# Ledger of designs, part 67: designed miniproteins, single chains, continued (2)

Each design is a single chain, and the fold is of that chain. pLDDT is the mean over its residues in the fold that is shown.

## One batch from the design tools (miniprotein)

Design m6455
Fold by ESMFold2-Fast:
Structure m6455 (fold): chain A 85 residues (1-85)
Amino acid sequence: MKIVIEIKVDGKVYKVEIDASDSAEEIREKLEKETGVKLSDETLLLIENFAKAANEYNLKGTFTDKIEVEVDGKKYEGELTLTAE
């Protein structure tokens, strides 16, 4: 199952697609390589667990939460949106 990760921070929007089988470490690497955005280990684990639950229960929909993100070495408050299709 594909999960779309959308991060809104500092007036910008970053989108990355992951597979529900991706680990927190694989999600981290993909985000950093494609967007330069860094998330906490806790947020990455939350995304991994959400993706696995969505895949297991065939959930469709969007979930949004406030998170802390790091871009270019500076920390911001951002918004995380996860979409299961």
Scores: mean pLDDT 83

Design m6456
Fold by ESMFold2-Fast:
Structure m6456 (fold): chain A 84 residues (1-84)
Amino acid sequence: MAERRAALEEIARRYLPKEDESIKNRDFKKLDEIADEMAKELEARGYSDEAERVRKNKMTPAELLLQLAVDRAIEREKARRAAA
């Protein structure tokens, strides 16, 4: 779990500078291209479920990082409740 999430976060962070540049330049077509490139890398690395989510929802790298953070928070809360 943690190792898989770290790899996904690493991939997403690699595309953050491209997303930031695209937003600064108001190049929204470039944002779609970045999402597709990130999805292709995710699929090539064996993260097909995440690649599908990115393609289906046109997720930016920042959106993927946010979703991974939300997933982690939910898992942490479930573990806390199970331990109590």
Scores: mean pLDDT 80

Design m6457
Fold by ESMFold2-Fast:
Structure m6457 (fold): chain A 61 residues (1-61)
Amino acid sequence: GAHMLEETRRIVENALAAARESRTSALAALKELQEMLKRETDPEVRELLEEGIREVERLLE
């Protein structure tokens, strides 16, 4: 629902902020987002998590 989408957006934004601090933080953020995606069934939330994962992966290159 809308509440979960808003909460997930905040989690992704925090993960991206952490990922910008260090490679170790980026790897931890990537793992957490991947675990969330593995358990998520809402298509809108999954798309948001997949976009977050792509951005963290770009920061790790």
Scores: mean pLDDT 84

Design m6458
Fold by ESMFold2-Fast:
Structure m6458 (fold): chain A 97 residues (1-97)
Amino acid sequence: SEREREKKNAIEAIKSLVDEIVSLAPPELQDELRKAGDELIKALQEAPPEYVDIANAAVLALSVSLVTLRKAKPEEIPELVRWTIDLLKKMTEKIKA
């Protein structure tokens, strides 16, 4: 279905965005961020095609996070990364509910 294809494309975008955000994250937060991203990706892969809207919302949110992190002052980066981790965890919880 078109929704299944769109969901797969969104998941691939999420993978790329998580990898880029991990590269900008402090070393102490990289493992937690990657784990949160992996858990969201797994939940989306196992979810029905109608969850494409949540997948697209995740792409948008992570894109905004990446742009914000690239422009952030060094002292702002840890809190922005923690916010991104919390967002990924909340999205995963919403999919599993």
Scores: mean pLDDT 88

Design m6459
Fold by ESMFold2-Fast:
Structure m6459 (fold): chain A 62 residues (1-62)
Amino acid sequence: DDQASALIREAFAKIDEADEAYKNGDKETALKHYEEALRLARQAGSPAVAKTAERKIEELKK
């Protein structure tokens, strides 16, 4: 199986968890999950998913 595909799926799961935390006003938990997603995306070698996580982190810091 493709290890990169598994990491990308995990990264999206972390983005979903972060989005839920952010929606509930828990910005600290949201940031931690987005940072985890970014790590997983970089490990998978996916610039597109990494950029998505980076943008979410940037939006959270506003």
Scores: mean pLDDT 83

Design m6460
Fold by ESMFold2-Fast:
Structure m6460 (fold): chain A 82 residues (1-82)
Amino acid sequence: MKKPTIEELEKDIEELEKKLEEYKKKLEELEKKLKKAEEEGDEEEAKKLKLEIELLEGLIALLEGMIGYLKKKLEELKKKLE
């Protein structure tokens, strides 16, 4: 049975791509907040935002890697349909 596995991979890819888009939007909002905090001289807020941005950038990189891996797995499974 390979149809469930292919469907699961396609759904996982779609869910991860949606999360990636959401995290990218959140990253843009955090970068805007950071710029405002730096311009206002709020060093404590700027420090917190920098840490959150770094964590989110790491999550985005991880998600992109996972999506790439799953897409490669999906292609390999589809090739077995020869």
Scores: mean pLDDT 81

Design m6461
Fold by ESMFold2-Fast:
Structure m6461 (fold): chain A 66 residues (1-66)
Amino acid sequence: MAEENKRYEEVLETAVRNPELLAKAAPKIGEAVQEARKRGDSEAEVRRLGIEVLGETIKEEEEKKK
């Protein structure tokens, strides 16, 4: 649980510092969350997926920024 909380905080801190990355991630997060809900995933799983998609988008954009 502590490790998950740390990842959550790191992703949110990066998003706050780079609001354009959050804007780019928003539609992807929405689609992933809707698909997870259709599969019957728990709220905890849906939240985890949203954070993972946000983190992945942040990494992809930072890598492209070089």
Scores: mean pLDDT 72

Design m6462
Fold by ESMFold2-Fast:
Structure m6462 (fold): chain A 64 residues (1-64)
Amino acid sequence: ETVKVSITVPQQYIGNIVDLIEANKGEVTEISDDGTITATVPKDAVGTINNEASENGGTLSILP
């Protein structure tokens, strides 16, 4: 099962988050002008991606 997530990180870490999403079989659907990443990821990957975002001063939110 997959979930839709919104991730905000400093610009220098966007590439790291994108690579992590893809490595965990997720798909990046949008990157906004402000650097917010929207992606669909496996539920099992949410914790890993959230940890990476938090370590880099960012946040992850699960979307409805």
Scores: mean pLDDT 81

Design m6463
Fold by ESMFold2-Fast:
Structure m6463 (fold): chain A 76 residues (1-76)
Amino acid sequence: SAEEYYEKGLEYYKKGKYIEAVEYFEKSLELDPNNRKTLANLRKAYLEVVKDPSLPAEVKEKALEKLKEIARKLNE
């Protein structure tokens, strides 16, 4: 369910596993695309991805584009 994916996303986020958190929040949104709580936590996870100095520039650029998309949805 969307809720089960959301809870797994939170578990990975709490462990500092932000890429896995993103994956589960995205899966939750596939089932419930406009869930504002999931969008807000996905935004938090992508912000952590952008801040990670160990990740390739391409991964961080993709995260920045996703953050813009999420901001657009949350401001509607």
Scores: mean pLDDT 85

Design m6464
Fold by ESMFold2-Fast:
Structure m6464 (fold): chain A 73 residues (1-73)
Amino acid sequence: MTLEEYIEKAEEAEKAGDLGTAAGYYYLAGQMYRRRKEYDKAIEYYKKALELYEKLGNKEAVATVRKELESLG
């Protein structure tokens, strides 16, 4: 799956109310941008994933995304 496909699937899932699936795809998009050293975009998509995981109360996923953001800051 391409980076663009992950973002599209995240946006579709978010519109459908599937916040967990949306958060997962935003997280994967963040990881792909990070691997490309596009850190501003990586931070943007990690923050989208973080917001959705926080709304879901998924403490483990929140901790994972926060560590990724902290390592970029």
Scores: mean pLDDT 87

Design m6465
Fold by ESMFold2-Fast:
Structure m6465 (fold): chain A 104 residues (1-104)
Amino acid sequence: MELEKGKKAFEEGKLEEAIKYYEKAIAKDPENAEAWLNLGLAYFALKKYEKAIEYAEKAIALDPKNAKAWRLLGMAYAELGEYEKADEYFEKALKLEKEEAEKK
């Protein structure tokens, strides 16, 4: 419901609207790792990298095998010039993506 509306708003470039829907999704289900990840992605698109990191870390705390959340951490740290941290998080994301592909 709210998560789907947020995704549609994000796809349409309505980032502030997407954030409001993701915040509503989190208010209803604070353990929804996907909602935290999508909130982080929206803040990354707004170039609010510290917020993107905060929300990606929440997504990882809920789902440590979420490769997309680790990739978001890498992207945000790269934008902040923290290239060594970015590389570590990208390696973690790639390892998880490979493990997921091998289990299918």
Scores: mean pLDDT 86

Design m6466
Fold by ESMFold2-Fast:
Structure m6466 (fold): chain A 59 residues (1-59)
Amino acid sequence: SELAIRVAAHELGLSEEQARELAERVAKAKTREELEEIAKEFGVSVEQAKGLYEAIKTL
């Protein structure tokens, strides 16, 4: 999971702290609409946020 967060930070142009926060918020998202809102807050695309969700769903 830590490796996934580091990879996501690099790919998304975020700090590791921002990537961890994004991962936690995405893990708590219950709907696609919540995921879209989170993506907007972090300045990433919905596809990038969804990709992170798929990577962290074993966290």
Scores: mean pLDDT 74

Design m6467
Fold by ESMFold2-Fast:
Structure m6467 (fold): chain A 133 residues (1-133)
Amino acid sequence: IEEEIKKLEEEIKKDPNNAVAWAKLGRLYLSLGKYDEAIKYFEKAIEIKPNAGFYLGLGRAYLKKGDYDKAIEYYQKAIELDPTFSDAYLNLGIAYYKKGDLETAKKYFEKAVELFPTNEDARKALEEVQKAL
């Protein structure tokens, strides 16, 4: 991971407008539990080039910080850019689940499964929310 960060920093030094490299840094820092750094890097990627995956990453960072309302906002932006993005619906459902809105969570998990029926995470999330209702 330290070697991956160093390689991405060198890529960014060569091309500061490489939005994908900024987003990859965001994902690595998210994995390290460094949520504020992850947010900063995803914001840089979005500033360069808006992308559904970058908004998903930004939303995940806010979700991990416990800011469910901001997570929902950014997952909605991901869906606006790509209405077929099953993972964005899955994560939107997770945010509503964490807020205690199980009915809304179920609707988004159903949409995630509808868009990508082999998404194991979405199928498991739907099963769990159905048991909790």
Scores: mean pLDDT 87

Design m6468
Fold by ESMFold2-Fast:
Structure m6468 (fold): chain A 83 residues (1-83)
Amino acid sequence: MKEYEEKLKEARELVEEAKKAAEEGDVEKAEEYAKKAIEKLKEMAKIAEELGISVEAGKEADELLAELSEALRKALERAEELK
């Protein structure tokens, strides 16, 4: 599980960076961190399947994806400059 734990920590850090960028209105940076976080979550899902911990990993991934989706949505709302 060492590789899984390491990627989970990296994913969490990337989600926090995305949230911070979104709050600051930096849409480009928020998208960049969001993309990196999603790639880490995909790698984690593959490792979790191999380790037989998909249910546990799914819970962690769902939590992080929810936070990421919220952050990215807020950033995109700012970027739209609704006419």
Scores: mean pLDDT 75

Design m6469
Fold by ESMFold2-Fast:
Structure m6469 (fold): chain A 75 residues (1-75)
Amino acid sequence: MAKVRKAVTDLILKHGAYGVTDEEIEEAAKKYGVSPEAVRRELKEVRETIDKIAELQGVSPEEVEKKSIELVKER
């Protein structure tokens, strides 16, 4: 779990949650020693959460992602 979270966080910080390709997912999974399927599942859950928050706040998903990245960097 912790390594999957680190892989997803690294991908989001480098490429954004919506800018990640399957190739980048495979590379991050290999780097952190986790399955690509686990990384894809976690990333999908992050995207779904961002979309839901964006709808609730009346902002774009990209704006929610930017604020979430800043919060992760500060913690």
Scores: mean pLDDT 74

Design m6470
Fold by ESMFold2-Fast:
Structure m6470 (fold): chain A 61 residues (1-61)
Amino acid sequence: MREEALREIAKAFREALDLDPQEGLRLVKETAERLAEKYGPEIQPLAENAIKAAEDVAKAL
């Protein structure tokens, strides 16, 4: 479960690198929110950290 969620988040980050920063941030946010909804509280901290990391990257660009 957590390993699967981590792989999907990593894939979203990789895909985001080929997108406009705003579209990349949106992709990561949507992926993280979907995974948190699917897997519940166990994945919520991972999803929140992924969103924060994506926001930090978008802000730096």
Scores: mean pLDDT 79

Design m6471
Fold by ESMFold2-Fast:
Structure m6471 (fold): chain A 64 residues (1-64)
Amino acid sequence: LTAEQLSALGREAAAQGATEAEAARLLADKVAEHAPVPQESVDRARAAPTGSLAGAAIAAGLGI
């Protein structure tokens, strides 16, 4: 899993008008394929505004 792939996923979700909940689910599923993600990271992504999804995705993927 690369930061570039996570960033692209977040940007795609934002461009498609996905809700924060939908985007957080996609990010959680993607990261789970490569490494476990703490619930705190997933919750943070869910609560984040759409504009912050790319940053949250990078942090979640790289932090663990």
Scores: mean pLDDT 57

Design m6472
Fold by ESMFold2-Fast:
Structure m6472 (fold): chain A 70 residues (1-70)
Amino acid sequence: AIAAPELTPEQLAEAEALARAIEAAVAAGDLDRALALARSLEPIVGEAAARRVEAQVYRAGGDWERAAAL
């Protein structure tokens, strides 16, 4: 499978918890919280994957210009 085999089980659990928290913040319309959580994801999943999550948050908030810049 195309996967990130470098993540430990602990890092995977942390990334999953952050992903759920980001989804909840986006659903609540709290983009500032969602962005802060996405930044916390960067040291776990790497910059490219974290930028993709930030872009998704901006798109969900309607900020297409910032999403396109990432």
Scores: mean pLDDT 74

Design m6473
Fold by ESMFold2-Fast:
Structure m6473 (fold): chain A 58 residues (1-58)
Amino acid sequence: HMEELQKRREKYKPLAESIRELFEKLKNGEVTPEEARELARKAGLHPEVIETLVEYVK
């Protein structure tokens, strides 16, 4: 459906914000890598992206 494409656009913008916030929390030690992976899964991030962020922060 064409409406699904519009919904994906809205999802992409919050996704960028979620990634940035998650990265900051990882850097500050507010969340563990495992907690960050769980939060990212709930936000709909691909596991590859999550693993890259976790490795980069370590």
Scores: mean pLDDT 66

Design m6474
Fold by ESMFold2-Fast:
Structure m6474 (fold): chain A 63 residues (1-63)
Amino acid sequence: KSTLTPEEARILILAFHEGKSDEEIAEELGLTPEQVRELLQRAIRKGAQDPPVTLEELREIAA
């Protein structure tokens, strides 16, 4: 399904709203930087394909 997961929404907020690096996000979420990069790519693809996901929507999904 094309719905963003809470983890994907959180990663998008951390990367684009808070400007955190892949390493910083990985530390916060207990992932590797490589896993963060893969999840970011997936989340961007999901959020960009149909109507763009707003920051407000990302916050709702993540929280």
Scores: mean pLDDT 72

Design m6475
Fold by ESMFold2-Fast:
Structure m6475 (fold): chain A 59 residues (1-59)
Amino acid sequence: MLDPEKGREGALAAGASEEDAEKAQKAIEEGKGNREEAGKKAKELGASAAGSAALGAAG
């Protein structure tokens, strides 16, 4: 399953702002462990780059 906290850390490590990292974490949580759905949610929130970095870190 995707880890939202590790995703947030990965987004921050990739240079995302705290706001975008929070959006990426929220996208992973709303995706309920589904990588494809979490990616779509991150794009909807306007944090697609942070979401991609977060998904890589989350597992």
Scores: mean pLDDT 78

Design m6476
Fold by ESMFold2-Fast:
Structure m6476 (fold): chain A 55 residues (1-55)
Amino acid sequence: SEEEQLQRIADALLEHARKHNPEVAAEVEAAKPKTPEEMIDLLYEKMAEEERSKL
């Protein structure tokens, strides 16, 4: 149940990244995260870097 909830969150974040930051989405997918938590963490980290660079 918890894994399913995290997977749903990870999937939603990845879809969001694909629409707004496709390069970030590709980078995260290429890294092949082994858990939904790892995927979520990578997405947040990469998206935050991208937003800061646009400052």
Scores: mean pLDDT 78

Design m6478
Fold by ESMFold2-Fast:
Structure m6478 (fold): chain A 57 residues (1-57)
Amino acid sequence: KSKAKEELLKAIGEVLRAMGDLIELELKGASEEEIEEARKRLEEAKKKLDEAEEKLK
């Protein structure tokens, strides 16, 4: 069992959830501020994913 693999899977899950939230907000016609905040969360999740992938190398 690798802790790096667990961190990678967790980071992937965060990205998928952030993408889902962003799509849902856009479909509901949420405010531009809410959509921008969701995009920032997605970018932060992507950064964590990149860090987790680096640990796996």
Scores: mean pLDDT 81

Design m6479
Fold by ESMFold2-Fast:
Structure m6479 (fold): chain A 60 residues (1-60)
Amino acid sequence: MDELRKKGAEYMKKGIEYLKKGNYKEASKYYELASKYFEQAGDTFTSNNLKSKSDELKKK
C-alpha cells in the first residue's frame, strides 16, 4: 500500500524541478499535490512540511 506515498514522491520531484527553473507557481502546485497524497497515506509530518513549502513559494 505504498502507491499513495510513491505518487506523493513523484509530485514532490516535479515540484523540485519547477523550483530549480524558478517557476514558483508550478512548484507550489506540485508541493500541494504531494502534500495531499502523503496526508492520504497517513504521513502527516511529511504532508505538513510540503504544505509549508507550498505556502512559502506562494509568497514569492
Scores: mean pLDDT 81

Design m6480
Fold by ESMFold2-Fast:
Structure m6480 (fold): chain A 75 residues (1-75)
Amino acid sequence: MEEGIKLYKEGVEAYKNGDYEKAAQLFEKSAEILRDVDPELAAKAYTLAAEAYHKLGDFEKAQSWADRALALARE
């Protein structure tokens, strides 16, 4: 749990600094750790990973991560 939250915060900082590739990787790792313990925060991490990929122009990955966020939010 603590590790997942730490990675989420580091991802937010990377995104804010314009390092979208690093942000996407951090949000992906955060979401994987948090999925079973904090699905709401994991869904937010998936959404931010999707936004980071959108900024990188990788629209296929952006859509994939957005779909994962929606799946968690519907549970």
Scores: mean pLDDT 83

Design m6482
Fold by ESMFold2-Fast:
Structure m6482 (fold): chain A 103 residues (1-103)
Amino acid sequence: VTLTQSPSSTSVAEGGTVTLNFTASEDVGNSISWYKQKPGEAPELIIKNGQQVGDSRFSSSGSGTNYSLTISNLKKEDSATYFGKAIKGNEISRGQGTTVTVL
């Protein structure tokens, strides 16, 4: 499975909302996750199997081949690269990432 993320980069004002997307080459169901990666840090799991992990500002939606991550009430600390991940059978696929800059 190939995950294509859009946009590749975006800039958003603090306190705003951003939506990031990925498209899968095949139906991946609900076995989708989103990770937050900052330079020099380990990836942080923020969405697991389509559900938020701890921070209610993050939400996931989508089905089949089209999935999105929405981040509300953006903070400067949310500036990071966000990666979609999908599991289908024994195949684990990751998108190329979307870089979010909070201004």
Scores: mean pLDDT 80

Design m6483
Fold by ESMFold2-Fast:
Structure m6483 (fold): chain A 65 residues (1-65)
Amino acid sequence: SETLEALLKVAERNIKELAKKYNIPQEVLDSILDKLREGFAKATSMEEFNKVLTQVSLDIQKALE
């Protein structure tokens, strides 16, 4: 879906900007992006996409500690 590809690109951009702003290490950023990409590739419903976004949000929170 073009919409899902666009949403993934926006999410990746936002995560990369947060990593730059808060000096998140490249290794951590790569791990978060891999989880986002893998999760979106496997998700088939809005509920599954929301679970992926929730997990990524928790990983970002942990990276900001």
Scores: mean pLDDT 80

Design m6484
Fold by ESMFold2-Fast:
Structure m6484 (fold): chain A 79 residues (1-79)
Amino acid sequence: STLDKYKGQSTLLFNQVAVGTVRMLGEHGKDPRVQEALERAREYLQEVLNAKTDEEAKEAYERLVEAVKEVLKLADEIK
C-alpha cells in the first residue's frame, strides 16, 4: 500500500541519515544542534508511522525530508 511505502521509505531514510551522521562526525555528533535536528527528524518519522491516510503520510514524509536535509547541512558545517 502507499502508506506502507511511505513508512518503509521514511524508516530507511531516517536510519541512513542517523547512522551516517554519527559515524561521520564522531565526537562532533554530540553537538546539541545535531542532536536537536536528529530529534526533529525522529518526531516527523513518528508522524509518518502514525499516519492513517496517504495524505497524512505524504505531509509527514515531506517534513521528514526537510528535517534530514537540515541534519546533513549541519553535519557538513560542523565537520
Scores: mean pLDDT 83

Design m6485
Fold by ESMFold2-Fast:
Structure m6485 (fold): chain A 98 residues (1-98)
Amino acid sequence: VEEGIEALRAGDYDKAIEAFEKAIKEDPNNATAYAGLGQAYLLKGEYDKAIEYFRKAIEIDPDYPGAWRGLALAYEKQGKTEEAEKYRKLADENFKKR
C-alpha cells in the first residue's frame, strides 16, 4: 500500500496500480488499496473505473473519507455536479464526528 501511495505522489500511476493490485492479492478486503486504485484511475482520466474502485473501498470500509472525496471528484470530472456535492457533504458530515 505504501509503495502505491509513493508512486501516486511521484506521478507514476501505472506503478501505483501495480502496487495496489499486489496489495489486493495479499488482502482482498484492503479498502486502502481499492481507494488507491480509484485515485490512480482518476488521475489517468478513467473516471468510470475510478468510481468503481472508490465504491468498492466504501463497501469494504464505509468509514474511509478519502474514498468518499474521490467519488465526489470523479463525479465532478464527469460533469455530475449534484452527485459530486452529495458525496462531498457525506464525507464532511460522516467523518467530522470522529
Scores: mean pLDDT 77

Design m6486
Fold by ESMFold2-Fast:
Structure m6486 (fold): chain A 78 residues (1-78)
Amino acid sequence: SLGAGMQELLKLAEEGIKLMREGVKEKDKEKFEEGLKLLEEVKKLLETRTPESEEKEELLKKIEEEIKKLEEEKKKKE
């Protein structure tokens, strides 16, 4: 169902954010890039294959805000 698909995308987004956070903390560029790639794929699936919903809008905003925050934090450490 669409609900099950959204739950899986949320889980993947949480994993991507975790990988990016760990990459920043550990100064692991490969881990950071893996997390970013995962979040970009989740965002693409939300935008192209998921119907409009409040949950979709909230998840997209969360992904974009976390990416921006973590990229800014990475720049301060490099």
Scores: mean pLDDT 80

Design m6487
Fold by ESMFold2-Fast:
Structure m6487 (fold): chain A 62 residues (1-62)
Amino acid sequence: DYERARELIEKAREYLEKGDISKAASYLSAAGILATLVEDEKKKEEILKEIRELDKEIDKKL
């Protein structure tokens, strides 16, 4: 789940850079759900921090 969450975060970032806010938000939402399933607390905190950062970037574009 950690690797899948990282992959979705990367796709969200890619779509955000392309200006596809809808796709970026969709992938980030999916990454957030997978983040809740990560058992390793350090890895979970790492991806949650990155998700929050991208969520703020998306919010600024709206």
Scores: mean pLDDT 79

Design m6488
Fold by ESMFold2-Fast:
Structure m6488 (fold): chain A 76 residues (1-76)
Amino acid sequence: SEAEKKAIEYAKKALEALKKGDVEKAKEYVEQAIREARKEFRNATPLLIGLTDALKSLEKGDVESAEKSLEAAIKA
């Protein structure tokens, strides 16, 4: 779907921001990805679970776990 494609694109942008050390921008992209995914997926899907876990990791300052969660979300 268009919403799923946009969510994946925002997740990719979040990963790119993390590689550049921009945690704040990465959080914004993950939040945008979650908003796009929620337009189609109201249930806990692997994409939504991965995005939500990534956001929680970023809130804790755990960039490594956030990257793993984003990679899992993109592959789902």
Scores: mean pLDDT 83

Design m6489
Fold by ESMFold2-Fast:
Structure m6489 (fold): chain A 60 residues (1-60)
Amino acid sequence: SPKEVEELELLKGLYEIVLSTEEFLAENPSTPEELREEQRRAAEETRRRIEELEEEIRKL
């Protein structure tokens, strides 16, 4: 369904915004070291969720 694709694409877009923020915080030297490490791990998890959404979109 076109609507289902649009909803998944919107959700993917939201995760991409989250990923950009996580990557920014992980790479920014002004971010505390412990928080940088946490954001790096969070970014890896967010990337996996995006990949799962991309696979789901392809199957529709």
Scores: mean pLDDT 87

Design m6490
Fold by ESMFold2-Fast:
Structure m6490 (fold): chain A 80 residues (1-80)
Amino acid sequence: AAERARREASGPAGRSAAEMAEQAEEYAKKGDALMAGISAGLALISAGVTEVSGGSEEAVRGAREAARAAVEAAEEAEKA
């Protein structure tokens, strides 16, 4: 999910959201709930910036998918 979103994301903020989502998933796999949560928060901020900046429909979609994946990863880390 996050890797696909990164490939489809365009613009700096969209790519940043995808990168933060990948980081959140990696930290969640390591059991680092705090870092996963921080990465998810950064992904949400980057997705919001992409949307507000008038990014392309593809960039906004990719950023939203990345943010969603990051939040899910952080939630799973918290349960572990």
Scores: mean pLDDT 68

Design m6491
Fold by ESMFold2-Fast:
Structure m6491 (fold): chain A 63 residues (1-63)
Amino acid sequence: SSEEIEAVAQKIIERINQGDEKVKELWEAAVKGDTQARKDLAKILGVSVSTISRLVEAILKEK
């Protein structure tokens, strides 16, 4: 659902703002289409890889 994607986006923002450089690097790579970065980010956040991919797709669609 959109609510789940929004919750994951908020969690990523919070971790980056707290100085989590690994999450920041993985998010930047995930947006660029790095499949391994999406898997690693999903594992850290405790969500599915499909959730990360859907979040990236939503952001790229909005531009």
Scores: mean pLDDT 82

